# Ledger of designs, part 51: designed miniproteins, single chains, continued (4)

Each design is a single chain, and the fold is of that chain. pLDDT is the mean over its residues in the fold that is shown.

## One batch from the design tools (miniprotein)

Design m13859
Fold by ESMFold2-Fast:
Structure m13859 (fold): chain A 63 residues (1-63)
Amino acid sequence: TEEAEEKLKEGEEYIKKRKLEEAKKMFEDAIRIDPESEAAKKAQEAIKAINENPSAFGGTKPV
């Protein structure tokens, strides 16, 4: 669906800004909107990638 795809794109924009938490929220929204869509599957893969290798995205680390 278009709405799920828009949430996926918003998540990608947050990744570019190194806002991993916000990116995850956008990806979660995409999954909630249409869990069977291709956008939802890509959102799940993105969340998994962030969780398994957050350093690849240059995320902020708690000090």
Scores: mean pLDDT 74

Design m13860
Fold by ESMFold2-Fast:
Structure m13860 (fold): chain A 64 residues (1-64)
Amino acid sequence: SELDRRRAEAERLAYVEGDERARELLDRIGALRLKIAVLRALNGDEEEIRRLEEELRELEAQLP
């Protein structure tokens, strides 16, 4: 997918070129994805999950 391509480019920038901004963005995306997964597994608040999914979408829009 286009998102997978953009994520792969961010990983190249972060780990091959040492781009600190790309690394920070990937770390934030990873943390949000984990939090959403945990909340879903625990049958957490659906409104909180939707809010976090929107935040994740906004961060993913920042990928190169």
Scores: mean pLDDT 87

Design m13861
Fold by ESMFold2-Fast:
Order: structure tokens, then sequence, then C-alpha cells
Structure m13861 (fold): chain A 77 residues (1-77)
């Protein structure tokens, strides 16, 4: 359980960092730079129809899921 909790905490930190970067790209209007970074991370081209708002919404959903998983694990510890 402790190892899984640490993995989720690390995943949360990474997701928070990516969200902060995505919001920074939005503030600067650098949507293309964000797509290039995501393409590099996933190893595939990001479609033109994927908006910066979609990326931010996706990252927020991932963070919410990790937070819920951590909360559920804390109930077992």
Amino acid sequence: MEELRRELEEARARAEELLARAEAYRERGEEEALREELSELIGAEVDDDVTLDDVIAGLRAVLAAIEEALRNLEKLL
C-alpha cells in the first residue's frame, strides 16, 4: 500500500507540473509549443483539433482521479 501511495503522489506531482506548464502556454498563447511537447511525451503527433482547453481539462480530470485514488488508499491505511 505505501509503495502504491508513493507512486500516486509522484504521478500527482507530475500531473500538477504538466498542468502548470499547460496553463503557462495558454497565458503566452503558445498552443503549438504545448502540442509539440505532448507529441514528444506520447510518441505520436497530437491532432490539430485538440485544443489547449482540452489538454487542461484532461489534466484536471487526471488530477481528480489521482486525488480520489489517494483518498481511497488513506481509508485502507
Scores: mean pLDDT 73

Design m13862
Fold by ESMFold2-Fast:
Structure m13862 (fold): chain A 71 residues (1-71)
Amino acid sequence: NAEELVKKAEELINKAKEALSKGDLDTFHKYLKEAGILLGKAQGAGADPETVRKLLKKIIEVGKQIEEKRK
């Protein structure tokens, strides 16, 4: 079910942000990677393209925050 995959991906993005706030970079990367995979599966299963796009943009934005913080 595409809706279930989207909800799971959003949950993982939120958990990734939580891990990042605690300094757990390994858990952060694991959750972001899994969220991206689930969004790809959701898109293939007919999920709303706008919803998928918004969640992918959140993943990219959070990833950029890591690069800025690392410098």
Scores: mean pLDDT 78

Design m13863
Fold by ESMFold2-Fast:
Formats: structure tokens, sequence, C-alpha cells
Structure m13863 (fold): chain A 61 residues (1-61)
């Protein structure tokens, strides 16, 4: 469905952003902007994952 496709695309994008943000944070843990980006991206990734699972479950029925 368009909804599942959109959530999958967002999850893939956020996963890439999370990896990049974590790499920046690991390189300089004193960088508050990098830390905040890492935490924020992780939160969004978890939210999108849960939404994707719920959408897949609803459409799988």
Amino acid sequence: SPEVAALQAEFDRLAKEFIAAKKEYDADPTNEEARQKYVETLRKLKETRDALIAALDAEGA
C-alpha cells in the first residue's frame, strides 16, 4: 500500500541518518549537536519502526 511504502522509505532514510549521526557522535562525544542528532534520529527510527509494524499487521489481516 502507499502507506506501507511511505513508512518503509522513511524507515530506510532514518536508518541511514542514524548510522551517520552515530558515527559523528562516536568521533566526538563532546559535540552536543552530534549527540542531540543521534538521540533524536534514534527516537524517530523507533517510532517509524513501530508505525511500519502496525501498518503491516493491519494490511496483513
Scores: mean pLDDT 83

Design m13864
Fold by ESMFold2-Fast:
Order: C-alpha cells, then structure tokens, then sequence
Structure m13864 (fold): chain A 56 residues (1-56)
C-alpha cells in the first residue's frame, strides 16, 4: 500500500526472477507455484507477486 512496501515487493520480485533464471525454472509463475507447494509463500502472496511482474 505504501511506496516503501511496493519497493520492498519489487526488490523481492527482482530476486525471485533472478532465482528462476539461475535455477532453470521455465517461468516466474512456475517458481512461485513451487514455493506455494513447499509452504514458503501463500497462494495470495504468489498471485500478488505475479500480478506485479505482469505490470512491468
């Protein structure tokens, strides 16, 4: 909601995009799905990150 929260999410998104490439995931969406399956992210958190990535 705040600019600081958005900046934090964007930094996290950049890290996750880099991780997806480094680990050979076919897309960010597949990485996010894997993190949800492993209990690291909630489905809602993953959906928010994916929506933010699609804005870019």
Amino acid sequence: SSARERERLLAGLETLQALARERGYPSLEVLLDDLVRRGILTPEEAARLLALAREQ
Scores: mean pLDDT 80

Design m13865
Fold by ESMFold2-Fast:
Structure m13865 (fold): chain A 77 residues (1-77)
Amino acid sequence: MEYLEKARNSTDPVERRRYIAKGAREVIDLAAEKGDEETLRRVQELTTTALSHVDTDPELADRSLEELGRILEELKK
């Protein structure tokens, strides 16, 4: 979630994309360790949506990143 917040508040698209990539990588890594293929696909979809909308719709990007954070928390439990 912290990386997602930084991405949303960054004025530089490159920096925003870096934060999204870091957050997504962490979620993907944990989902892979759990062997949950469905979660992996969902994470990839959310990541694509966030990256696609960083510049055109930051609010939609933020919502996608928030859902990624929720999934991350669930995977850590």
Scores: mean pLDDT 75

Design m13866
Fold by ESMFold2-Fast:
Structure m13866 (fold): chain A 56 residues (1-56)
Amino acid sequence: MNPILEKGKKTLEENKDAPKELLEALREALKELEKDPENIGAQLRVIGAMLDIELS
């Protein structure tokens, strides 16, 4: 199981009050990562989206 994928999903669940644009960006990044869990670029996009939500 991919730890970045798990953390991304948890961030989405715990931050329901975050701006809709940031939540949608994380959802799209998670979909990309689920298709290719070993893709470093996809992993970095999920991390970036998580940070955008947590720092808002």
Scores: mean pLDDT 81

Design m13867
Fold by ESMFold2-Fast:
Structure m13867 (fold): chain A 70 residues (1-70)
Amino acid sequence: GNAKKDAAIESLKMMIEAYPEFKKDLEEALKLVEEGNYEEAIKILRDLGFERGLTEALNVVDLLIELAKE
């Protein structure tokens, strides 16, 4: 497996538990990451404000940006 992808998946699972109000959107982002569609997952997380509001979410977006470049 890809260690960066695995880390992003685990972080998204933690976010689903922490933010149940965003469960549907975060589950769609998780599915996109599992499918290798990192750019669409980044868009969902940015639309939810996670890139700006949370240190751990910033790390997930950064990992997805790196994965999209591979």
Scores: mean pLDDT 77

Design m13868
Fold by ESMFold2-Fast:
Structure m13868 (fold): chain A 87 residues (1-87)
Amino acid sequence: GAEAVVRGGGETAHVPAGGYAELEVAEGEEVVATITAAGVGGVGSVVLADADGRTQAVGEAAPVGGESRATARVGGRLRVFVAGGVL
């Protein structure tokens, strides 16, 4: 799976393959994932989910060393994932 270092809410966290990180963010704040590893397809996309596991936003796919960006639709503690994909 894909891995990233994510930035949002003034915090930095590592998102492991198949896992998530939690960030405290404001509504309308951008979460930026720098892709550190990508699975099959060579790209990763940041995925923001709420505390109930509902997807709020999906960023555009980026290669390893690139950035995927998504904006929080609601403030609070979000789960941040990185999904692998193909272009």
Scores: mean pLDDT 81

Design m13869
Fold by ESMFold2-Fast:
Structure m13869 (fold): chain A 75 residues (1-75)
Amino acid sequence: EREERLKELISEVANIGIPLAVARTLVKRGLVTEEEAREWMFKVLEKNGIKVKSEEEALKRLDEYSAEIDRLLAE
């Protein structure tokens, strides 16, 4: 149960966190505009089944998953 739930949460964090990190890196490198990176990011999140309205909502969801992981890792 706990191990399976941890794997699920880690997968969810990766499915949100990786697109966010990639989008930010592409903007920082000047490869895309902030608008293009956001559009790409939301399309990837949608394909991963993640329904968020803003980057702030995605970050909040990451925080919630991270808090649950911390809770499950505490004995």
Scores: mean pLDDT 78

Design m13870
Fold by ESMFold2-Fast:
Structure m13870 (fold): chain A 103 residues (1-103)
Amino acid sequence: SPLEEIDRLREEFLERLKTASKEEIVPLTEETARRVLALVREVASTPEARALAAGLERAVELGLARIRALYEAGAPKEVIRAEAEALLDTLVAGARRVVEAEA
């Protein structure tokens, strides 16, 4: 199910984030975001679900831009990791709302 796949992607991300180098955090977050948003796009068939999906994609784009800017500014690994975890929470919560709107 889409919800089970979202949970699996979340668990995989959090596990990999624990062992990731600073340089790996942005690419890992971007990869996870792309995979979750792909699932959301496949599920979203109603106008309301599509609107939720579009809003989620925009929020994720802003979050990824923020994390990249922090990395480029030389922010500590702990700061970048915390922002990546916060973005994942936004991504997962938003994706669940889209999936549940199609039930």
Scores: mean pLDDT 88

Design m13871
Fold by ESMFold2-Fast:
Structure m13871 (fold): chain A 100 residues (1-100)
Amino acid sequence: SEEKREKVRAKVDEILAKIGEVVRQLNPEHADRIVEAARKAADAAIDWLFKERPDLSEEEMLKQALIAAHDAAVREARKLGLFETARAISEVVNEELKKI
């Protein structure tokens, strides 16, 4: 549903903002690049989930979107040699996943 999609997007946006804050504290010069990678991955995951798996709960869709955002952000950070930043991103996303 549209309401379900809006709720998933809103929660993903909140968590992307937290990822962005952590990256800006550690590597402000790379924050936009890492956050953009996470956003693109989350958007693609949300589009796929609502098209192919509309049966999934809001919580399950949110988990899948966050995993996609996490994997993209961590991959981008690692490409830049920012291993401490990659770990910090994982810690933020893991804490948010525990709340779902």
Scores: mean pLDDT 90

Design m13872
Fold by ESMFold2-Fast:
Structure m13872 (fold): chain A 70 residues (1-70)
Amino acid sequence: SLDDEVEIALKVMQLALAKRAGDPEAVSKYAKELADLAIKNNRPDLVKWAIKQAEEAGDKETAEELKKKA
């Protein structure tokens, strides 16, 4: 839906800001939230990107959990 697309855009921005700020915990949090929205909206490109962001943040447990959901 349009509301979900707006929420996705906001999560992408939050994740990018957290990454720029050097906050790996915030990156992992927003990656989880983005991945859940991306799965719901059939956006495999964003699911893959969110998994990569969690891996780069050092949160391998979250990355593996998201891979199982995708």
Scores: mean pLDDT 85

Design m13873
Fold by ESMFold2-Fast:
Parts: sequence; structure tokens; C-alpha cells
Structure m13873 (fold): chain A 64 residues (1-64)
Amino acid sequence: SAAEAAAALAEAQKLYAEGKKILKEATTAEEVARGIGLVLRGIGLALDLALSGLVPLEAINIKG
């Protein structure tokens, strides 16, 4: 549903923002890896939603 797609997109944006925050504060290789992992999960989820036709590409606004 549109509501489920919107909730999933919000989760993707949250993952991206958390990953970017970790990367800004990272002081170890492990922290960098965790930050990158979250960023990639956020991007992947957003792209999966777009490719599945659940959200238009124009609605993907990932900032962080």
C-alpha cells in the first residue's frame, strides 16, 4: 500500500541519516564500516522501492 511504501521510505531515510552521522563522528575503521553499511542499506531500500514501482523516483529525497 501507499502507507506501507511511505513507512519503508521513511525507514530508508532514517538509516541513511544514522549512517552519515556515524561517518561524521567516526574515529576507527569499525565505525567507518558501520556507517557505510547503514548508508548502503538506506540507499538500497529506497532504490528497491523505486524499482518495484512502490514510490516514484522523484519522491526519493535522501539527505544526511
Scores: mean pLDDT 77

Design m13874
Fold by ESMFold2-Fast:
Structure m13874 (fold): chain A 86 residues (1-86)
Amino acid sequence: KPSYLEALLSLSPLGRRVLRTIAELGAATRAEIARRLGVSQSTVSRHVRKLEERGLVSRDPSGRVSPTLDPELLLKLIEKAEAELA
């Protein structure tokens, strides 16, 4: 959707990598994302907060973050956004 794609395009490169990692894992903790990307949990928390504010991810009661779109569809949209930025 145009508004969702605009949100993806507004993310920093690391923000898009965090979102892609969440989509690949389906539902993930901050520690799992941090380990996957080789960054600190505090860095992940900052980016997850921005993704939540944009409506791109949500947290469950156990603290796992998951994408608001179907992960397969989200990965295709991220690829499209990255192609537009290349």
Scores: mean pLDDT 81

Design m13875
Fold by ESMFold2-Fast:
Structure m13875 (fold): chain A 58 residues (1-58)
Amino acid sequence: SNKEILKELGELIEKYKLTLSTTLEEVKKIDEKLYEKLKPYGSDSDTIEDVIANIMNA
């Protein structure tokens, strides 16, 4: 579900001290499984902020 994806993303952000400006390409290097779940919501150059907005509007 979208809520579960947002929760997993939030946990990744806290664990690795990421910012909302971190790109999906950087997320792929840290957690490829989560990256695969996020791919429908952005491109590799999109930020975590852009991806969160896309998930919330899905």
Scores: mean pLDDT 86

Design m13876
Fold by ESMFold2-Fast:
Structure m13876 (fold): chain A 74 residues (1-74)
Amino acid sequence: SLQQKIDELNKLREEAEKATSPEEKRAILTRALVLMGSDPEVAAATAADLVAQGFDPVKILKTIITHLQNKLAA
């Protein structure tokens, strides 16, 4: 369900807030993108690119969660 997806993404966001290494950040974003329906190989490549460009995984996850919450509320 959409609520279960939001709950899992919130757990990943909590992990991202504790993540200190690029490897941890890539792993968390890869899991989030797979949960959102991305192919694992595409998810891994996208996560690596985002981390390499200095994107904050916490901010990315918060944006995704807000978007899904808005869809659930509609």
Scores: mean pLDDT 85

Design m13877
Fold by ESMFold2-Fast:
Structure m13877 (fold): chain A 62 residues (1-62)
Amino acid sequence: SIEEELERLQRVSQVVKEAEKLAKEGKYDEAIKLLEEALEKETDPLGKMALQSKLDEVKKKK
């Protein structure tokens, strides 16, 4: 449903933003853990792509 899709997009967006904040604070391990846990729970391919992209970016900066 549209409701479920919007909720999923908001959840993914929040996780990505939180990971960015952690990475800016130098907390790369915490950012990586947050993104990996979100990826484990995500079933939507677009959500997985967004989370994986951010995870790869954070890992590169560490």
Scores: mean pLDDT 81

Design m13878
Fold by ESMFold2-Fast:
Structure m13878 (fold): chain A 78 residues (1-78)
Amino acid sequence: LNEAQELIAEGKYEEAIEILEEEIKKKPSAGGYTLLGKAYFKLGKYEEAIKYLEKALELEPGNVIAKELLEEAKKKLE
């Protein structure tokens, strides 16, 4: 997750997505889904962001970051 977080901070969203998809394939996690949602959100892919943020909340319903970002992504599609 630290490597993917660093890529997102650097604006390398597509590279972050590739790493996160491999991490999720090996071990699904709320953190991994939240970062995937954030990376897709930054790319303007709001439908994909919503999909992954909802998966994050299924694993961790109390994830404030995923919840707030999900609300923002839904607002972008209105």
Scores: mean pLDDT 85

Design m13879
Fold by ESMFold2-Fast:
Structure m13879 (fold): chain A 89 residues (1-89)
Amino acid sequence: MEEVEELLEKARELLDKADSGEKLSEEELEEGVELAREAIKLDPNNAEAWAMLGRFLGMQGRVAEAVEAFRKALELDPNNVDALSMLQD
């Protein structure tokens, strides 16, 4: 759905900023969590949305919640690279 894709696109922009070496503010991390959660409400079977939620929660230090989000992403897509990299060992 285009609405889900728009939410995920905004979340990807925040993650791309982090992956490029820029530190996300607490406000940007909270925005990313809300974007991912809204995408999950619209499409709960979207593995990418669950993986993005896990990344933002992990950056906030909410490790237990991040792990649960990554597990959900892997249940939906066992080949999800972000979730696999975070749950190794």
Scores: mean pLDDT 80

Design m13880
Fold by ESMFold2-Fast:
Structure m13880 (fold): chain A 55 residues (1-55)
Amino acid sequence: DEIAALLAQTQQQVDELLAKAAKAYEEGDFEKAEEYLQQMVQVLEQARAQIDKLA
């Protein structure tokens, strides 16, 4: 299933960015945490566009 494969790849990228955001958050660097969260939003937006095309 192409959609499932895209979700799995997107999940991996999101998990990596979440780990970086969590580290920055724990260090009190909320600006860095926000930066990683913004990158996650872009990854999710691109994945959604791909899913919409396949659905």
Scores: mean pLDDT 83

Design m13881
Fold by ESMFold2-Fast:
Structure m13881 (fold): chain A 73 residues (1-73)
Amino acid sequence: MAEEYLKKGEEAFERGDYETAANYYLQAGDIYEKEGNREKAAEMWLKAAQAYIKAGNYPQALKAGRRAHELRE
């Protein structure tokens, strides 16, 4: 399930649809976090932050980056 959202996010990012890519990465991150895979969740939050930066959505980029940092172990 999470891998499907990651794949959709990568495809959207590849096509320059950065806002859509970020939303898919956030969905993948939520699923990984609920599964207890905090490393993968943090990775997804970082990918979402990068996509939001590309989209020019800096407030959401900052929020996603902060979530990734907070998941450190």
Scores: mean pLDDT 83

Design m13882
Fold by ESMFold2-Fast:
Structure m13882 (fold): chain A 105 residues (1-105)
Amino acid sequence: PVFSMLGKLLERLATKEKNEEAKKYAEIGRKTGDIEAVKKAAELLGLDPSLVETSASEFVYQLGLKAIEKGDLELAEEAARILRDFFLDPERAEEIEKKIEEAKK
């Protein structure tokens, strides 16, 4: 289910950026877990598509940072939760959470 999860996160980011092409590929990834669709959505949203295959945790971290940059703090919070609970990476989750709090000021 990891690629379907990445597709769901990318679909949210594509919606915020109003990138219809990225949203279509992200939706395919969410529904089917197609890694090539997830990689294409990542590329269209300016994320490193190689991380989808080599380090999904690093990918989620980079997606969380981009969500903060684009003002989608709810998506950034979901990325931090996934890092903490799914990837067992509390340090990176805390980095995202700290940046979210700074963005709220």
Scores: mean pLDDT 88

Design m13883
Fold by ESMFold2-Fast:
Parts: sequence; structure tokens; C-alpha cells
Structure m13883 (fold): chain A 71 residues (1-71)
Amino acid sequence: AYTPDEVTNAFIEKLKGKSVEEIVKEVKDWVNENVGKVPAVELVSQRNKYIGGLVQAGYATADELRNGLAG
């Protein structure tokens, strides 16, 4: 399993106690803020780290994040 770095850990800890809807919104907002500012490969990699960390922390399920982030 991936062990999150300090940046990923800080993002996950910020979302502790938030609803799945709020978590999905924060991930979408982060992606939208960084589109065109970082390489697409780095953007996707960091998004996947956030998703994996949220699931490992038990704040959301993989299915909830997959369904909420689908678009």
C-alpha cells in the first residue's frame, strides 16, 4: 500500500470528519485549480494519492469516490 507523503497527509487530515460530498468537492476543486499549472501525469498521480489516502484513512470508500469523481 502507498504511504502518503507530508503534502498528501496534510490534505487527508484537513478532510477528517467531512462528508463524502465535501471530500469529493475538495478533490475536484484541487484538480480544477491545478489544471494547466502542473503536467497532466503529475496531476493524475497526486489525485490518485489523495484518493488512496482517503480510502486508507476510512473517510470514504473507493466506490463513493469513483462515483463522485466520475464526469
Scores: mean pLDDT 78

Design m13884
Fold by ESMFold2-Fast:
Structure m13884 (fold): chain A 134 residues (1-134)
Amino acid sequence: DPLVEALIEREKENTEALIREIERKSSSLTPEEQEELIARIEEITKTTIELLRNLEDYEKLEKLAEEIKKEGEKYNNEVAIERAEQALKDVEKAKNSTDEEEKLRLLLRAIGLLKGAMLEVALNKSVLKAEREK
């Protein structure tokens, strides 16, 4: 699918830009902590690409959103919780939609929200680990 491949290429470009930004701004992280954060971001990108290739895997989207919501609750990250909850609503609406354009738009928004929530949780894990271990 040309649209899916274009979205995947954009995701790779966005990840490269985010990694550069972290390398530029994360002077408070050790090289080891920075490498761990970059590895988490690369895994988030891999997950996002897998979701983009399997847009109608509703069960996978719902399960991932529930897992991210639990992690957001554990780290008291309201932004991650809100994004995961909105993604669940978007997936539910997509499952019940008879409009293929609406379904695609809802699923793409859900994937974007889940990516954002995963990034929020990854940042919390990296910061809290650094503070507890130092």
Scores: mean pLDDT 83

Design m13885
Fold by ESMFold2-Fast:
Structure m13885 (fold): chain A 91 residues (1-91)
Amino acid sequence: NNLGNVLKNQGRLDEAEEAYRKAIEIKPDFADAWNNLGNVLKDQGRLDEADEAYRQAEKIKIDAGLPLGDLVKSSSDLGVEYLKSAVDKVT
């Protein structure tokens, strides 16, 4: 149902693409904007451009090291390791 409406509303995908491209123009190192651009490009069937956008998002996250957003996203791995280390010192 909704997927058919998205395909028929191509103009809305173009608006979403423009909004994310403007966010990238303001902050080129904004990984979330690159990721969202990739999602829009994928929905448009532009798979090569989507892959490039996802790759840019990943590169920015890796290159930035430990920004606050990456700390929250890696909480499953680094947060668990930190808590486990604290528990092991108490037991």
Scores: mean pLDDT 63

Design m13886
Fold by ESMFold2-Fast:
Structure m13886 (fold): chain A 66 residues (1-66)
Amino acid sequence: SEEDIEELKKKLEELEKKIKEIEKKIEELKEKGGDEKEIEKLKREKEELEGLKGIIEGLIKILESK
């Protein structure tokens, strides 16, 4: 339904915000010469959130096509 699509879009916005926050932390750590292991951990967390974003985008596409 239209309502389900709007709910998924809101979740997508929340994921985008979290991804941007992690990107900012990665850049700050790189600029400060921070721990490479912490940077790699944040990159993995970002990749996981980007995966979830892809799933939600796929669901929206399926719902919009029906």
Scores: mean pLDDT 83

Design m13887
Fold by ESMFold2-Fast:
Structure m13887 (fold): chain A 62 residues (1-62)
Amino acid sequence: MSMRAVATKDYTATKEGELSLKKGDIVEIKSVVNDDFAEATNLKTGKTGIVPLSALKPVGLV
């Protein structure tokens, strides 16, 4: 099962492979890369990339 999280703040991708987020966007966490970053899909845009876990709040499993 994939885990869903909500973006707690706006985040602008600064490097190739990162995902931009807007506060309130729902993301699906595909894998945790390390303690600070995860690969996630933004369900609003359909884009996948690396996001800081500090920008996310878990909302449940799917």
Scores: mean pLDDT 78

Design m13888
Fold by ESMFold2-Fast:
Parts: C-alpha cells; structure tokens; sequence
Structure m13888 (fold): chain A 66 residues (1-66)
C-alpha cells in the first residue's frame, strides 16, 4: 500500500535528519558525510528497517566518513 510506504519513507527521512543533526554537533558536515548518510537511509528503506535502525546506520555512516 502506497500510504504505508510513504509513512516509512517519511520516518526514514526524519531519522536521517536527526542523525545528521547529532553528527553536525561533533563536526561540520562534509559533502561525503551527507552522501554516506543518504546511501545509508536509502538502504534502510530498501531493507524495511525501523526509523531507529535507520538513524543508527545514518549516524555511523556519517561518522565513519570523516
């Protein structure tokens, strides 16, 4: 159902925004960190991960990048 998928994407985007906000408090966001965060979010959506799991993966990807 499109509504369920829309909700999942919206929650994943929120999780990404929260993770990037937390990462930005540590260091300025680089283009590479933003790209890594987008890729982690896209993979989380593809795998049907929870918003919390997406948040953790995005945060790790952004931190690991630089």
Amino acid sequence: MEMERERHIREARRARAEALGERQRERPLSTDAIRAAQEAMDEGIRRGLSPEEVRERVLRAARETE
Scores: mean pLDDT 77

Design m13889
Fold by ESMFold2-Fast:
Structure m13889 (fold): chain A 68 residues (1-68)
Amino acid sequence: MEEEKRKKAVELFKEAIKYFEKALNDKNVEKAQEYRKKATELYEKAIEIDPDSEEVKKLAIEYNKKRL
């Protein structure tokens, strides 16, 4: 139900954040760009599964802060 969807969305969102952080830390521009693409795809999947989860909203704010 909602709890299971929320947990899966949160896990995907955490993976997105991890890939974004890998992109920031990788000195290879091509590799960093690939990690950013993966982060965006995972983020979109998380939002698609449970856009209204309070936990996902909290993580989305954190992710958007890092994009800026």
Scores: mean pLDDT 73

Design m13890
Fold by ESMFold2-Fast:
Structure m13890 (fold): chain A 97 residues (1-97)
Amino acid sequence: AMAAAARRARLERLTEEYQKISDEINEISKKLSEAVKKGEATFTLNDDYSYTYTAKTPELKELIDKYLEFRKKRDALSDELVAAGETEALRRAHRVG
Protein backbone atom coordinates (compact mmCIF):
# COMPACT_ATOMS: atom_id res chain seq x y z
CA ALA A 1 0.00 0.00 0.00
CA MET A 2 1.13 3.58 -0.64
CA ALA A 3 0.58 4.39 3.04
CA ALA A 4 3.02 1.63 4.08
CA ALA A 5 5.69 2.94 1.67
CA ALA A 6 5.23 6.50 3.00
CA ARG A 7 5.55 5.24 6.61
CA ARG A 8 8.78 3.38 5.76
CA ALA A 9 10.22 6.46 4.03
CA ARG A 10 9.32 8.59 7.08
CA LEU A 11 10.99 6.11 9.46
CA GLU A 12 14.14 6.11 7.27
CA ARG A 13 14.22 9.95 7.29
CA LEU A 14 13.69 10.10 11.08
CA THR A 15 16.42 7.47 11.62
CA GLU A 16 18.90 9.35 9.38
CA GLU A 17 18.12 12.66 11.14
CA TYR A 18 18.50 10.95 14.55
CA GLN A 19 21.92 9.56 13.53
CA LYS A 20 23.04 12.96 12.22
CA ILE A 21 21.97 14.73 15.43
CA SER A 22 23.57 11.99 17.56
CA ASP A 23 26.87 12.43 15.70
CA GLU A 24 26.72 16.21 16.31
CA ILE A 25 25.93 15.64 20.02
CA ASN A 26 28.87 13.22 20.32
CA GLU A 27 31.31 15.74 18.78
CA ILE A 28 30.05 18.56 21.02
CA SER A 29 30.11 16.21 24.05
CA LYS A 30 33.82 15.48 23.46
CA LYS A 31 34.61 19.22 23.36
CA LEU A 32 32.50 19.92 26.48
CA SER A 33 34.12 16.98 28.33
CA GLU A 34 37.56 18.49 27.66
CA ALA A 35 36.36 21.94 28.79
CA VAL A 36 34.92 20.45 32.04
CA LYS A 37 38.22 18.60 32.70
CA LYS A 38 40.08 21.93 32.26
CA GLY A 39 37.67 23.66 34.68
CA GLU A 40 36.39 25.96 31.89
CA ALA A 41 32.78 24.69 32.11
CA THR A 42 30.47 22.90 34.56
CA PHE A 43 27.44 20.71 33.88
CA THR A 44 24.96 19.60 36.56
CA LEU A 45 21.87 17.43 36.09
CA ASN A 46 19.08 18.64 38.40
CA ASP A 47 16.52 16.42 40.14
CA ASP A 48 13.87 17.56 37.60
CA TYR A 49 16.23 16.36 34.80
CA SER A 50 16.99 19.93 33.71
CA TYR A 51 20.61 21.13 33.42
CA THR A 52 22.49 23.90 35.19
CA TYR A 53 25.69 24.95 33.47
CA THR A 54 28.44 27.55 33.51
CA ALA A 55 30.96 28.51 30.83
CA LYS A 56 34.13 30.59 31.11
CA THR A 57 33.95 31.85 27.48
CA PRO A 58 31.16 32.96 25.09
CA GLU A 59 32.30 30.21 22.69
CA LEU A 60 31.76 27.52 25.34
CA LYS A 61 28.36 29.03 26.24
CA GLU A 62 27.31 28.82 22.56
CA LEU A 63 28.58 25.22 22.41
CA ILE A 64 26.56 24.28 25.54
CA ASP A 65 23.43 26.03 24.18
CA LYS A 66 23.86 24.11 20.90
CA TYR A 67 24.36 20.84 22.81
CA LEU A 68 21.14 21.34 24.81
CA GLU A 69 19.20 22.30 21.65
CA PHE A 70 20.45 19.20 19.79
CA ARG A 71 19.62 16.96 22.77
CA LYS A 72 16.08 18.41 22.87
CA LYS A 73 15.73 17.80 19.12
CA ARG A 74 17.07 14.24 19.46
CA ASP A 75 14.59 13.54 22.30
CA ALA A 76 11.74 14.79 20.08
CA LEU A 77 12.96 12.55 17.22
CA SER A 78 13.24 9.61 19.65
CA ASP A 79 9.62 10.16 20.73
CA GLU A 80 8.51 10.21 17.06
CA LEU A 81 10.48 7.02 16.30
CA VAL A 82 9.04 5.26 19.38
CA ALA A 83 5.51 6.32 18.41
CA ALA A 84 6.06 5.12 14.82
CA GLY A 85 7.64 1.86 16.01
CA GLU A 86 4.85 1.29 18.55
CA THR A 87 2.27 1.78 15.77
CA GLU A 88 4.06 -0.77 13.55
CA ALA A 89 4.39 -3.27 16.44
CA LEU A 90 0.69 -2.84 17.30
CA ARG A 91 -0.22 -3.38 13.62
CA ARG A 92 1.86 -6.59 13.51
CA ALA A 93 0.13 -7.85 16.69
CA HIS A 94 -3.27 -7.42 14.98
CA ARG A 95 -2.07 -9.06 11.77
CA VAL A 96 -4.65 -11.35 10.09
CA GLY A 97 -2.97 -14.65 9.20
Scores: mean pLDDT 74

Design m13891
Fold by ESMFold2-Fast:
Structure m13891 (fold): chain A 60 residues (1-60)
Amino acid sequence: MTVEELAELVRELKEKGMTPEEIGRYLRDVLGATDKQILEAMRRAGLTREEILRALMATV
């Protein structure tokens, strides 16, 4: 999955009411995305720096 495809997915999941932490865990645990890919995808999707930090710190 490309960073562009991940960014589209992030926007879709946010529209469905998922929190940044839930989106971050989904990308990591289900899709095997790296922290760098999560950061780049969320930035492209228009998430704030605070939302991105919350997603990256969701280490559970």
Scores: mean pLDDT 82

Design m13892
Fold by ESMFold2-Fast:
Structure m13892 (fold): chain A 101 residues (1-101)
Amino acid sequence: GPPLQSLELHLEIGSEAEAERAAEEAVRAVKLAAEQGIPTLTLTFTARSGARLTLVLNIDTTSMDLSSSGADPAAMATLQRVAGEAINEASRIVAERGLAR
């Protein structure tokens, strides 16, 4: 069949241990999207309070869009930290691809 054009992953974060696991899963999703040639990865992180962070990564163009909702600053800080791990991995892959040229 044709290659996938997008991959979507929803991660619920209710504790620090779940945040660590979510970061590992998000990083794995970035690696998988890059390895499989999937151009768009959408990661949605939600906290128990209903605070939500959505990260859309375009692996081919290096563009990213970040949107947030919910009035829980402590939960949002955790969601932003987890999203940051995915962003760092995408940046690392893009940099390595640039150096291979």
Scores: mean pLDDT 82

Design m13893
Fold by ESMFold2-Fast:
Structure m13893 (fold): chain A 91 residues (1-91)
Amino acid sequence: DKEERIKELTERGAKLLAEAGVELTPGLRRALELAARAMVAAEEGRLEEAARLFLEAVEEAARELVERGEISEEEAERIIEEARAVAEAFV
């Protein structure tokens, strides 16, 4: 069941963020869900879809962290640029 796998991965990501001392917000939970969907797409060999979902996940996470004052806009831009390079490597 794809939805069960996505939930499992999302919960695992939430646990990792909590262990790292990051507060799980609705925006970060959405980013984790997008990342989980990217991982499932990659597991199924849908690499272009996985790359797109991964980039969307990073953009959502970076936006939420900037809005909450946890990272700077410059740091968010750097993270998104690195994520785009990673996504392009899969396509």
Scores: mean pLDDT 81

Design m13894
Fold by ESMFold2-Fast:
Structure m13894 (fold): chain A 98 residues (1-98)
Amino acid sequence: MTSAIAGNIEGAEKEAKEFEKKGDYLPAGRIYLQIGRYYEKLGDYETAANWYEKAGEAFEKAGDRQLAAESYRHAATLYEKAGNTEKAKEMKQKADEL
């Protein structure tokens, strides 16, 4: 989705981790969503799902239950597309508990 990170995933991850260190979990989660969207556009559903899961965790720490639940549900859909049924079930359960 975001062209700004398409060529610098490691830099985007580092930026998100710096936000987490400062307690700024919302911007961290948004960066993780951007990385996930990038891999989803490439058809790498397993890697995309992992990044949506990280986004959900960041939004949960931020107290944004809606963004966390949406991120976990999207991760579940992507894990299903990747054939990872166990992770898909885990993500759906996390979303349902928010």
Scores: mean pLDDT 85

